# Designed miniproteins, single chains, continued (3): the designs that were tried, part 96

Each design is a single chain, and the fold is of that chain. pLDDT is the mean over its residues in the fold that is shown.

## One batch from the design tools (miniprotein)

Design m11331
Fold by ESMFold2-Fast:
Structure m11331 (fold): chain A 83 residues (1-83)
Amino acid sequence: SMPSDAQLDELVALIAAHAEEVRQQLAEARAWLATADLSAEERAAAERALELWERIVAAAEAGDVEAAKAELRRLHALIQEYR
């Protein structure tokens, strides 16, 4: 099920505290995705997940907690769809 509001607040704070490490992981994921042997559907899902993560990190670092939480909810929904 969807994480609670309090859990999302905690996640946003953690992402903001580790924004540099998260950005590094996203850059590595993009590099992997460029050479990965994926179906069109898998590639589209991975690209959408990376876009959402980039928005989450940007919002969290800017202190826009509500925007970061909204993007986390979108990411959760996407992951549930493709699990």
Scores: mean pLDDT 86

Design m11332
Fold by ESMFold2-Fast:
Structure m11332 (fold): chain A 86 residues (1-86)
Amino acid sequence: EKAEAYRKAAEHFRRAAEALRNGDVQTALDHAKQALEEAGKTGDREVEIRAIAGMLLVVAASLPTADREQIARDLEALAEEFEKKA
């Protein structure tokens, strides 16, 4: 169950990154919220804190000055870290 939660959190952050590259911040935010929910199921405080940071990056992507491509890359790196813990 915990391993599946890590994988689902990672999948949602990868989907958030794809949405940001397509200019769809709302879909990215919805995926980031789901990633945070799945991260909470792991019981891993480090993963939960990292997922909160990922969600805040997606919120920041709504700003006119945001580098969405850089944020998408950061979310993909975060997903890779979660996959390694699965």
Scores: mean pLDDT 86

Design m11333
Fold by ESMFold2-Fast:
Structure m11333 (fold): chain A 83 residues (1-83)
Amino acid sequence: SAEQLAAAEKAKELLLEARKALIEGDVDRARALIDEAEELGKILTGELKQELQALIDRLRAELENPEAFRAQVEANERALREL
């Protein structure tokens, strides 16, 4: 439905912003954005719900160890710079 598609698009946008917040070390903002995306995604069903939930689960796992996530991002950026 149009409502489900709009909700899915907005939820994905929120998760993209959450990932940016995690990269910047703003764990509280990332958590709030993930929670907002999860709430918005409650109206979804089927494949859209499964796809959104997989993205949420991945970000929540990264949120559980934000220091390790940031260290990995910094290591990847250093590797790219040294190419």
Scores: mean pLDDT 82

Design m11334
Fold by ESMFold2-Fast:
Structure m11334 (fold): chain A 66 residues (1-66)
Amino acid sequence: DLEEILEKLYKAQAYMNKNKISYSFDSEQEAIDFALEFVENNPEETEKAAEEAKKLLEKKKKELEE
């Protein structure tokens, strides 16, 4: 399901952003495959990063409304 894939991509991206990690890939598909595998191998860490990212997003959203 596309929605499930997007959720996992979000979790991987949140973890990478939190740890200031940036990867470069030759194709979009390689980046997606890497992210999905990373979430599968690091479920707790990526979930925690996603929760923290959500809290930061809510804070920024509130700042933008000012």
Scores: mean pLDDT 74

Design m11335
Fold by ESMFold2-Fast:
Structure m11335 (fold): chain A 88 residues (1-88)
Amino acid sequence: SKAEELLLEAEIHLALGLMAASLGLEEVAKKQAEKAIELAKKSIEEEKKQENPDKELLAKAEKTLEEAKWLLENLEELVAKGKERLAA
């Protein structure tokens, strides 16, 4: 479904954002986290429009959204930790 495709894309962008943050790449991590938030929100919206919304898909999309928001909120700290780890 379109919601499943959007969720998969959101999960990929979240994974890339987490990896970028761990490597000290602030701008890359920020853009990936923002894209994951956008796609997860779109996935939730698309699935809620269905006659019988998939509760498991919605739960996964909401978890992905919260994890992407957490990454964005904690971005500076995660990036700083990544830079320190790579400099050692």
Scores: mean pLDDT 89

Design m11336
Fold by ESMFold2-Fast:
Structure m11336 (fold): chain A 69 residues (1-69)
Amino acid sequence: MSVDDARELARRYVLRAGASEEQAEKAAERSGKAVSQGQPSLAAEYVYEASGDPEAAAELGNELQTLQE
């Protein structure tokens, strides 16, 4: 799993949930940093905070876990 993958996924899920591009970019930046620090679970929390969509956050978390292989 790369930091760039986490950033792209977070941005995509936030935008899909109907949040603004500004919120999507902030979530992507925070998620990338969390992954770089060994805390990929925080990426799902940042997506939830930006989108308000718990399913988007859960789906991101599942994809990030799959990419760790």
Scores: mean pLDDT 77

Design m11337
Fold by ESMFold2-Fast:
Structure m11337 (fold): chain A 66 residues (1-66)
Amino acid sequence: MSAEEAIEKAREAARNAPTGGGYAAAGMGVKEAEESLKEGDEEKAREAGINGVKAGQAADASGPAR
């Protein structure tokens, strides 16, 4: 998976999050991934995006529905 693909998946997870916690967690992953990509660290950016998706999904599973 490319860094750009991971960032887009994290953006999609934030956009479609059923909870505010999921939105915030996925959004944080997007921010970290975009900052890493600006620094030229594509691997770190990819990992941050993937972690954002995972954190968003975990928050959505445990948080209150909206």
Scores: mean pLDDT 78

Design m11338
Fold by ESMFold2-Fast:
Structure m11338 (fold): chain A 65 residues (1-65)
Amino acid sequence: TTRETAAAIRMMAEAWELGVSLRLEFRDGTMVVRFEGGSPADRDRAARRAEEIGRELGIPVEVER
């Protein structure tokens, strides 16, 4: 959907800026993300940004560790 596409684009941009690797999929409308690489602090920032994007776009978010 347009909303999922917007979420994916924003999430890819944020992961790129933070220097972390992103794995992203949608499961039943939930944005499931996993972050690898970078520092633990960068991965935590990426996770918080994913949650913010989900809130802004009304998409549930699940962060896999």
Scores: mean pLDDT 84

Design m11339
Fold by ESMFold2-Fast:
Formats: sequence, C-alpha cells, structure tokens
Structure m11339 (fold): chain A 100 residues (1-100)
Amino acid sequence: MEKAKKAKEEIDRVVGQLDRAAEETIRAAREDPSKALEKARELREKMGEGAAQGQKQVGILSDESQSLGNEAAERTYAALSRAVSTVQEVEDKARAALEA
C-alpha cells in the first residue's frame, strides 16, 4: 500500500513535469524561435527521463495490481504523446520562422 501510494505520486510527478515542460516550450515559441528550439531540446531530454521513471513506477504498481500498472502506463504514454506533439509543432514553427 505505502509503495503503491508513493508510486502513484511519482507517476503524477512525471506526468506533471512533462506537461509543465510542454507549457514552457509553447510559451518560449511565442517569444523567441531560438529559445523555443532550446526548450524543445530540453523537453526531448525530459521525455527520456520521464519514460525511464514511468517504467520504474509502472513496475512497482504492477507488483500490487496489473490494473494499476496498466493505468500508470497509459497515463505516462498519454503524457509522452502530448510532449511529442508539442515538440513537433514548436520545432516546425521555430524552424520556419528562423528560415524566413
């Protein structure tokens, strides 16, 4: 129970960090294309870390219940998918602006 609760909190933290980094990337894109590209790079790195931490916490939750592990995996995948979309949109717009 205690381990599962902490693992859920860590999944919430991973998802929150990815969503916050995506918001920062979008905000940077509105101000400066070069800064947007740098934030997109940071988001790509955080996606890798988030995937690794997500896998670890999914393992802990799966030891308690496969359903809990599946839910954590789906939430992590959804957050990573949102981050991928943010990176692609921001990089495309920033590159177009820098080439103009």
Scores: mean pLDDT 83

Design m11340
Fold by ESMFold2-Fast:
Structure m11340 (fold): chain A 72 residues (1-72)
Amino acid sequence: SPALERARAFLEELVARGELSEAQLAAILPQVETALEQRDPEKRREAAELVAASFALPAESAAELVRIIEGA
């Protein structure tokens, strides 16, 4: 999925910046995949917001991850 590849690239950039650990990257990716499987736009957005919140991403990083998942 192009959206999953984009989300992965973004999350790998967060790891490079020290905003996310490699262990957190491994844990967040399956949750991003599950969020992307939501066909209902409202449920997809809710899932994306929950993923970002569960990993305590900085507000700007959370917003970008939600934007990537919502735009799929």
Scores: mean pLDDT 85

Design m11341
Fold by ESMFold2-Fast:
Structure m11341 (fold): chain A 91 residues (1-91)
Amino acid sequence: EELREGLEKGDLNAAKELVERIKSKPDSEITDEDIELMIEAAFLYLKNFKVLEASRVLDFVYSKIDKETFNKYVKKAFEKYGLKFIESLLP
């Protein structure tokens, strides 16, 4: 996936395109991989001080999965990126 490689390299345009593609999917077509990619895109936005874009992405993901599953994915990403203080901003 070309967009995943761009996301890993910190390409904000790849993150934006990935988010737009996943948001355009019906709920039944959103996969666990899509959820993980959305959360990684949100953390890339946060790293670049795009707080509003990150918040919107996390709100979208939160609306599609249960709170327990959402918290598990978010905590895993925080451990990976060391951004534990941002956990305090989540519902």
Scores: mean pLDDT 73

Design m11342
Fold by ESMFold2-Fast:
Structure m11342 (fold): chain A 99 residues (1-99)
Amino acid sequence: MLRKEILDVVGETIRMIGLIIDGADKSELEKAANDFYDEAKKAIESLKKDPKSTSQDFLDLANLLEKVGDYALSYGLTDIANKLYDLSKEAKKLAKELE
């Protein structure tokens, strides 16, 4: 039921949380946040091309993007946090277009 594209993004989220728990440095967290952003952007583009995509698919991605953005911001990663929030807003807009 959960789509592969969303599962791949969840995997990157789990990786970032693991790095936080392990006390990784800011540079490693920044790299993980950028990797997450790239995967989420690919997931959104893939879902946009799939006529079976639902509003909920885009909302699930938007929620993950906001959560990772909040974590990035808490570590002072302002630039990537802003990119994640902007991508979350795009996903929410796409979700609304499917309603």
Scores: mean pLDDT 80

Design m11343
Fold by ESMFold2-Fast:
Order: C-alpha cells, then structure tokens, then sequence
Structure m11343 (fold): chain A 75 residues (1-75)
C-alpha cells in the first residue's frame, strides 16, 4: 500500500502497544519509544527503508515484540 497507509498502521499499532504497556514502562522508556516511532514513520514517508530498519533495530533493544510487529507492517 502507500507509505501514508503504512505509516498510519505503524502509528496505530505503536499507540495501542504503549497504551497497553504504559504502567510497566518508565517515563524514559516511553520517551525513547515515541522518538523511535517518529523516526520510523518519517523514514517510511520518505521511502527510506535503511533508516526505518535502523530505528526498528534500536526499538528492538527496548521492546523486541513491538519492533517485530512494526517490522511486519513494512513487509
């Protein structure tokens, strides 16, 4: 689908996941996740797969399950 559709799905999944897990995450982790989600979305909108994968790799160090779900949206 379009990069805009992919970005919307990634954002939706990320927000849903953060909402579910907010009570088990520190404020610092939430800030870092939000920054990485923003980087992933920007990279997707720019058709920059390399940057998207780099941000997903960094996200996987914080939450590997969320990173894998987002990676699946790109494929």
Amino acid sequence: KTPEEIAREILGKALKWIKKNRSSLTDEQIEEIEELIGEIIEAVLNNDKEKALEAIERLSKIDPEMAEEIRKVLE
Scores: mean pLDDT 80

Design m11344
Fold by ESMFold2-Fast:
Structure m11344 (fold): chain A 57 residues (1-57)
Amino acid sequence: SKIEEALAKLSEKEKAGLKAAAQQTGATRKVAIHELKKHFGLTEEEAEKLLEKLAAE
């Protein structure tokens, strides 16, 4: 899926940063979603699912 393709392109450092952002609320989380949509062409739902996958690991 597009989410798995994005995860494969992210470095370990980028994944760690996004995992930290997934635990935050408000502006930090919204910025992470916006960057995922912009860089990987994800929908808002796909960006949310990617953050949820990283938070679960």
Scores: mean pLDDT 77

Design m11345
Fold by ESMFold2-Fast:
Formats: structure tokens, C-alpha cells, sequence
Structure m11345 (fold): chain A 94 residues (1-94)
């Protein structure tokens, strides 16, 4: 559902994006991973799952691309994914 997707995006960005810029650097990802009990040997593996365009940062485009691959879990359209990600980023930046 759109509501379920919105909550998942908000929870993800709130957990990992501490400066609220809508982007997660590898350094921020490692810091959040350490605080949340992720084994350090798995950081590269997990980061690469989300860094879909391989620019070294998880941004809105990477998150949208990831969500398009798992779209069936949320039962939303591609347009709804883009809209919800953009709305959550704007809300976190306000």
C-alpha cells in the first residue's frame, strides 16, 4: 500500500540519513550499521544492494530503483514510488 511504502521510506531515511539531506553516504551507512548491530564485514554487501547506480551514495534515485525491484511487496505503481520518496525527503528536510 502507499501508506506502508511511505512508512518504510520514512523509517529507512530516519534511521540512516542523520543529516536529513535525503542522501546516505557510505560513511553514514557504516555509522548507522554499527549502531544497529550490523556486522562490519557485511557493510559493503548491504550498501551495494541499495547503491543501485553505483555512485557511492544512496540517494532518492537509488531508493526508487531498489523499490521498483521489490514493488510487489507494497502493491504500488512506479509513479507512487517516485512520489512517496520525494514527499518523505521533503518532509525530513523541513
Amino acid sequence: SPERLRKAVLDFLSLWDKDRDGKITYAEFKEGGRKNGIDEENFDFFFLQFDVDRDGVIDAGDLIAYLLRVQHEFQVSPAEISKIVGEVIRELQS
Scores: mean pLDDT 69

Design m11346
Fold by ESMFold2-Fast:
Structure m11346 (fold): chain A 74 residues (1-74)
Amino acid sequence: ALEEALKYLEKALEAARAGDFVAAAQHAAMAFDLLGDYEKAAETARAIYAAGRAGDREAAIRTVEEAREYIKKK
């Protein structure tokens, strides 16, 4: 589960770097869904969607990187 979640965050990071905010949010949410952390899934997706509305690719990338660090420390 943890390794699969990290793979989804890797996909989210690739999508964020490409400016695909919808795919980035969906992949990041799936990572937390796999861990049963539905609150973090919703929070992370909302943050990436907000970055997308602002056109802020760096904010989306940072959100995914923070999600990876959160998961790695738990």
Scores: mean pLDDT 84

Design m11347
Fold by ESMFold2-Fast:
Structure m11347 (fold): chain A 86 residues (1-86)
Amino acid sequence: ALTPEQQQALAELLRKQADELEENLEEAVEALLEANPSLSREEAREAVRRIVELAREAADRLAAGDVAGARALLAEAQALGREAAA
């Protein structure tokens, strides 16, 4: 099991990664469109924004000691990323 210190460190890392993804939103959108040219730019942007939201929520859950909740949200984010890239 993750220690409280590990939970806090991972939550901070996840927030930083989510912030970086949001700051580089258009680069992430271009990467999704390259992987799946059938997406509209708006659909790709929505997918990236949703992944950012899920990552931030997972970080909050992890910081609160809800490792299971954080894992569920990260799994949802990964599934959304795979669907958008397909």
Scores: mean pLDDT 84

Design m11348
Fold by ESMFold2-Fast:
Structure m11348 (fold): chain A 84 residues (1-84)
Amino acid sequence: SSSRLKELEEKRRELAREIVDKLTRAMVEEIIEYMREKGAPEEEIEELREIAERALEGDREAANQLSKIESEYIPPLFEKARKE
């Protein structure tokens, strides 16, 4: 029974990682779409993509940078969504 519990815990951690990855990628794409609408250069968009990939790979500094970017863009994205 302890073997089955460990299998379920491992599967839960794998599913949680997949969910976080999917949600992070979706949020980054929403931010990129918003950035393009505001005329951001492709260099800034590519930098965001690089930061997101490094954060998903476990880079703590990249995760901190992504969190700061999200805190800047999430409020205007919510305002845009409310007006759609």
Scores: mean pLDDT 80

Design m11349
Fold by ESMFold2-Fast:
Structure m11349 (fold): chain A 83 residues (1-83)
Amino acid sequence: LTPEQQEEFDAGAYLIGAAVYDVIGRKFEEKGNLDEAIESYRKAAEWYRKAAEHAASVPDLKATAEQGLKDAEERIKELEKKK
């Protein structure tokens, strides 16, 4: 892989990781397990943050990662209000 292809691949891999934790968070939220949901969304946010950092030269992936981070942070804020 070229450096640019590797960056795109790494960003994509981080986005997949974020999506996995987002799904886990939603499942815990559905069950009313707010602490576990918040923890999972925090992990998703960490992966979205890494994806954005690795997608500096790939605008579409960076935008997707930044939106995912924003959405995860808003979910965490909303769930913390329910505690």
Scores: mean pLDDT 83

Design m11350
Fold by ESMFold2-Fast:
Structure m11350 (fold): chain A 71 residues (1-71)
Amino acid sequence: SKFTEEALKLPRYEEKPLSEEEREKLRKLGFSEEEIEVIEHSADPEEAYRKLLELQTDYGIELIVRGVEKL
């Protein structure tokens, strides 16, 4: 199945995804549940976390207002 094969390719494919402690840490930083889910599903949580921070600073707010943007 494509879904299974794609999941295996992900470098973060492990038995333990995001811990409850990590979720609380993200909440303290001002992240919402939706944002935390994005980090959890990303290939690299550290990279996703930094990307979200950068997006929120400049384009994150605008992306939320627009919803979807075509490049």
Scores: mean pLDDT 53

Design m11351
Fold by ESMFold2-Fast:
Structure m11351 (fold): chain A 62 residues (1-62)
Amino acid sequence: MLIVEEYEVEAESEEELAEKAREKAKELGVTNLSPVQTTETSASIMGVKDGEVVAVKVTRKE
């Protein structure tokens, strides 16, 4: 099953959103990280944890 983890974060820019997505994935123990996909209000990254594919999405809080 694809595991999807979603979080709300404070960020000033798309670049900061991308960094926060990477940090959340790292905190969760996700490895083999994909390139980050960003929008004005969100960033998503995929990777692997315990043999499962994990998607981490962070959304900008205002």
Scores: mean pLDDT 79

Design m11352
Fold by ESMFold2-Fast:
Structure m11352 (fold): chain A 94 residues (1-94)
Amino acid sequence: MIKIKVEIIAGAKKPNKKKIVEKAIEAIKEAGKKLGLEVEISVIEDPELNVTIAHFYIDGELVDSLILKDESLEKLTEEIEKALKNGIKKYNER
């Protein structure tokens, strides 16, 4: 079984970071469910960043990153699903 982890880096200087993080967690869960994947989620805060970023790891290897914006849950889920699919493809090409 492939181990997938998404690490959300919440920039302390980003407006609406809490709202973005909460939507991202929900979107990651929905995308994982839709793809039949178990995804581990972690959140850390970076005091120096003015953005919120999701880093996608497969078996500990960074395969993709996505800047999280204040978008609809549906659009964010679609973007995360695409990132997960691209990450898996990239991982399997080695």
Scores: mean pLDDT 81

Design m11353
Fold by ESMFold2-Fast:
Structure m11353 (fold): chain A 91 residues (1-91)
Amino acid sequence: SILEAAKEAAEKVVEENKPRLSPEAYEAAKAVSLAVATLIALGASEEEIESAIKTVLTRLQGRLSPEDLKKIEEVVKKAAEAAIKAKEETE
């Protein structure tokens, strides 16, 4: 299914980047990436995806370091790109 393909693509990106993430950043990146992959599979617009990522990162600003937040943003954006590609390849 498109949902399964998008989630698997996003999870692969997160796992490949795990060595560069703290345990807290890894858990956050994984959760956000899977949520974003689900939105992509359900047909969310690019603007809706970007807004969702920004909202989550803003909420994490009080809990994680700026360096961890930057790494999470980079990983989540790469995971979103992989999920979009997986959806397109399932067409």
Scores: mean pLDDT 85

Design m11354
Fold by ESMFold2-Fast:
Structure m11354 (fold): chain A 79 residues (1-79)
Amino acid sequence: SLKEEIEKLKKEANDLLTEARRLGVPEAVQAAQKALDYIDKARQALEEGNEELAKTYIDKAKSYIDAARRVLEAARQAR
């Protein structure tokens, strides 16, 4: 369900935010925070009965989660 997907994404974004803060990677912190913002917007849209808008915000959240992962991966590979 969309509600389960939102909860899963929220957990992923929070885990990424925690790791980004631990590693001191500001770009990953910003991406993870934007993902959480879109997750909250998706939840609100779903509560208002707008499933299409919720899906749009879920897609935006996924994009920022992917960005946070890429930035963290690059930071781990930095010498």
Scores: mean pLDDT 88

Design m11355
Fold by ESMFold2-Fast:
Structure m11355 (fold): chain A 84 residues (1-84)
Amino acid sequence: MSAEVKQTGLGKALVVTRASSPEAARRTAEALSKVPGTTSVTLIEDEDGATVYSGFENLEAAEKGAEVARKVEGTLSAEVRDTS
């Protein structure tokens, strides 16, 4: 699998979440879509689980998103990336 981080200009940040199952990833994507400042959520499923790529308006929103993702059952990792 290839993961590409898109630089999107002022105040943008990304949360990359690895989930143990597609179902856990769907729950994470749903939870992240409700976080204020979320601009995009993309879910990529595979046989070993799934990865959720979530865009945010700023780093503070991304940090809150990562905290939400870490609380979802089946989340293996959630990493904040500054894309500004």
Scores: mean pLDDT 74

Design m11356
Fold by ESMFold2-Fast:
Structure m11356 (fold): chain A 68 residues (1-68)
Amino acid sequence: SPEYEALVQRAMELLREAEIEHQWSPELQVRAALRVAEIVEEGWRRGWSPEELEEEVRKALRELIEEG
């Protein structure tokens, strides 16, 4: 569906930006991808907008940056 595809695309863009910016290890890249996938699934279930998804993804990525 176009709505689901939009959520996936936006989440992937945010993840890609963080991976490039912070030069994450392969282990952290895998953890980030799994966490982002969970957020996309939850956002789809709850009918989140791309903007709401972006806020949750950015929050999760900030937490991962502090750990990496």
Scores: mean pLDDT 81

Design m11357
Fold by ESMFold2-Fast:
Structure m11357 (fold): chain A 70 residues (1-70)
Amino acid sequence: AGEARAGALGERYARVIRLAKNDEPPESEEDRKLLETLARSLAQALGIPVPEEVTPADVKALIDALTDYA
């Protein structure tokens, strides 16, 4: 049950990440909030200040920074 729920959430994260990487906006308000949550989590993990207003470009930059570091 937990694994299935985590899988569905993972697919949602994968979708918003893919859209952000392609400079495309999130498909829904829920996906936009998920993008914001992801950006805040990545910024916290990298020790970067969280932006007051999160955009898809900010998420793309954070993901790129994480990927380059990894």
Scores: mean pLDDT 66

Design m11358
Fold by ESMFold2-Fast:
Structure m11358 (fold): chain A 84 residues (1-84)
Amino acid sequence: MEKKLEEMVEKMKPLAEKAREGDPEARKELAKLVREMIPYVEEYLREQGLSEEEIEIARYLLEKLAEALENQEPLELYSIPALA
């Protein structure tokens, strides 16, 4: 499980770089990968002993992130200062 997540994160790095540059295509592709990783994150968190409530919150946040990336919306940016 962890190795699968690591592989997905590694694949996301070049897309994140282009998304940071403002590339809308890279943002959409990154959003797709975020959505694809949700079930793996959910399983990983279960293996770590997190509650279903905590897992649901993590799933919700990842879905919101993917939606914002797909819609080219700002993430209010207050929590991502290093992205500039």
Scores: mean pLDDT 72

Design m11359
Fold by ESMFold2-Fast:
Structure m11359 (fold): chain A 58 residues (1-58)
Amino acid sequence: MELTDGQKIAIAELARAGFTPEQIARFLKTAFGVELTPEQVEAALPEAQATLDRYLAS
């Protein structure tokens, strides 16, 4: 499944704030209408973190 940069940023920010992959998956479904399993969220974390780092110009 292809995630937008905004969705990746949201995943990375929530993970940094200490939310679990299950909680992040619920947020994505509610806020963006995107259905991911917690395992898919966890697998997406490295790319999500890289996307957030690029967004923050770091």
Scores: mean pLDDT 80

Design m11360
Fold by ESMFold2-Fast:
Parts: sequence; C-alpha cells; structure tokens
Structure m11360 (fold): chain A 96 residues (1-96)
Amino acid sequence: GKEEALEHLREALEHLKKALEASENPEAKEHLEEAIRHVEEAIEAVERGDIDKALEHLEEAYGHALQGLHASENPEAKEHVREAIEHIREAALALS
C-alpha cells in the first residue's frame, strides 16, 4: 500500500545519499544525483495520490541508479546503490 511504498522510497533515498557520499567518480555522482531527484519526485507523487507519475519517476530512478552502479568502483557505494535498487523495486511493487 501507500505507506509501504513510502517506507521503501525513504530507504532508497537514504541508500542513494550514502552511495553519493561514498562515490568519487563524477559520472557515478551525476547518475546518483538524478536517481535521488527522481525518488524525491516519486515520494511527492505518492503523497498526492498520483500513482502513475510516481511509477514514471521510479522507472527513471531505477535507470539512473543502474548507471550509477555501473560507473561506480567503490565497493561501499556499489552496496548502497544495490540496496537502493531493491527498495525502488519494492516501492514500485507496493504501488502496483
């Protein structure tokens, strides 16, 4: 439901922020910043009941998170991105 989706989105956001803090690669940072922006937009969309817009932002967040994971070489950053991706997927499932 909505509350489960919001809990997963908040966890995804925290993991993406930790990944960004641990990252040194500029390409990885750019993608992680975009993933963070889209997760924040998804949270706002869920809070106002716009599920279609939330899912659109989660698709974009997922894509940018994968690109960030691919560009990252730091193991701690990679682990946090993987955790964020799982929470993004769980949030999308909770909204479907």
Scores: mean pLDDT 91

Design m11361
Fold by ESMFold2-Fast:
Parts: sequence; structure tokens; C-alpha cells
Structure m11361 (fold): chain A 80 residues (1-80)
Amino acid sequence: MEKKYLEELIELADKIKDEFSKGMALISIAVSVTVGRRTGDYLGELAEAAKTISEIAKKEGDEKVAEEAEKLAEEIEKKI
């Protein structure tokens, strides 16, 4: 469900330790939601947001958050 995945994405972004990188992750979620609304590909865009959060977390050394975000992206893609 869109609402469940959006909540999980926000929770993952909030776990990122660096405040600037957390902000970038939250902006990525907002952009994906907006694009998904325009294209109708909500789940595909939420999966892209999860991948972006994973990359941000990897750069910050938040390996556990990165792995959780990758698993979430895979879970969302299975629902498309």
C-alpha cells in the first residue's frame, strides 16, 4: 500500500545521522511522490525513492539503513 511504503521511507530517511543528507532523502521522497502523482506510477517512484535513500545512507556510512532501504525497494517492486 502507498501509505505504508511512504511511512517506511520517511522512517528510514529519519534514521540518517547527517542532517543535510536526511534533508536530501526527505526531498527525494517528496519528488518521487509528486512524479508518481503526475505519471500514475506511484509504486515505481516510491521504489526509486528507496534506492536514493539507500545510496545516501551508503555515502554516510549508515550501512544498516542502506540495506533496509534496498530491501524496501525490492518489496515495493514486487507489488508493481
Scores: mean pLDDT 82

Design m11362
Fold by ESMFold2-Fast:
Structure m11362 (fold): chain A 83 residues (1-83)
Amino acid sequence: GSDGDALVRALMYATGYYGMSLDQIAEALGRRFGVDPATVRRILTEMREGRLSPDEAARRLSRLAGVSPREIAGTIVEEGSRL
């Protein structure tokens, strides 16, 4: 769905354009939202491995951080642009 698609695009920009690792993305989201980076990293890894759909990953990150899936995706791109 659109939430999962937004998350995938944000991760492609962060990793491909800004050169961020998944660990750096997890740490950035952890700092921004006060959530455990290890939990964020696990969700991103499970999605990359095809064990979670992008929509399910977006929903879990949204629930964990207490913000919309759009805000998660936007934050990933924003944090990459600060490097």
Scores: mean pLDDT 89

Design m11363
Fold by ESMFold2-Fast:
Structure m11363 (fold): chain A 89 residues (1-89)
Amino acid sequence: MKREKLRELLRKVAEQALKSVIAGDFEAAYELLRPAVKEAVDMGVPLDELVSIAREIAREVAEKLGVPDPEATVKRFVALVEQVYLDES
């Protein structure tokens, strides 16, 4: 149940947040991710579980958007999710 709710929350903002990461606008991506990550922290979701879900969703979106280096973009997205989680913890 918690994983399904997290996937839904992250998917809702993932495309816009990933586009912001690709554009180098990490501040916009951070603000887009913050509500979903804060919900995960409030639910007591471990960082490793959130990162696992975020990585899966970011890969799906990166492939759909046809980014030139999907793995590098996914790594940046996941690092930003980790930063937001630590800031909200």
Scores: mean pLDDT 81

Design m11364
Fold by ESMFold2-Fast:
Structure m11364 (fold): chain A 56 residues (1-56)
Amino acid sequence: EEEAARAMAENLVDTVLKAHPEISEEERKKLYEEFVELVRTRSAAEVHAWRDEVLK
């Protein structure tokens, strides 16, 4: 469902923001859109793996 994907993407962005508070608002928006698309097209495990790569 679209709402579930958006909620997951929002949570992932919040997690990244807590680890990297220097991220700009524009970068946060880009990251959110990337996560929404990934959640819609990939499994949760793949999304989490991608998030871990971003966090490094």
Scores: mean pLDDT 72

Design m11365
Fold by ESMFold2-Fast:
Structure m11365 (fold): chain A 86 residues (1-86)
Amino acid sequence: MGPPLSPEDQRRLADVLSEALIREKVSPQDLTEFVASLGQELGDDAAQYVYDVVSEPLKDRKGTPEDRRRVYQRFLEERRKVLASR
C-alpha cells in the first residue's frame, strides 16, 4: 500500500479515468468492481472520488468484460506517471 495521491492529482486522475471509462464503455457491474479495486490500491478516499466523478457519465453504459481490464491497465499507467512526477 502506497501513500494517497494529492487532491490535485486525484482530481486529474479521476478526469482522465472518467474519459477512459467512457471511451471503453465500461459496464455498471465492471465500474463497481473497478472502483473497489482502486480502493485497495489508493485507499477509500481516492476510490470514492473516482466513483463520484465517473458514476454519472457511465450510468447507462454497456461494455465488454475486457473494457475493465484495459481501463485498469490505463489506471496503473497514469498512477505511475503521477508517482514519477514527484
Scores: mean pLDDT 59

Design m11366
Fold by ESMFold2-Fast:
Structure m11366 (fold): chain A 92 residues (1-92)
Amino acid sequence: MRREEAEEKLEEAERLLEEGERIYTEPLRNPDKYTEPLSTYKEKAKELIERAKEKAKEVLEKYSDFPEFQERAKELLKRAEEALEKIENPIP
């Protein structure tokens, strides 16, 4: 069903956003467990969050007939943009 397709895409976008945030946060919290350069985790987190943003945008574009998913997709886009800002401009 189209409604189920939109829901699945939103769930995937949320998962990608959460994973990206985790990859960014975990090396800062547990540096002993993460042996690669921090730039590697930053780049991977950014890629996942950008993918989440793309999927949320797809829901807005292709599933406009479901208002409930439009609001959720807008919130995901806002969250993704905020997460990208934190990665690019870390607190000193």
Scores: mean pLDDT 78

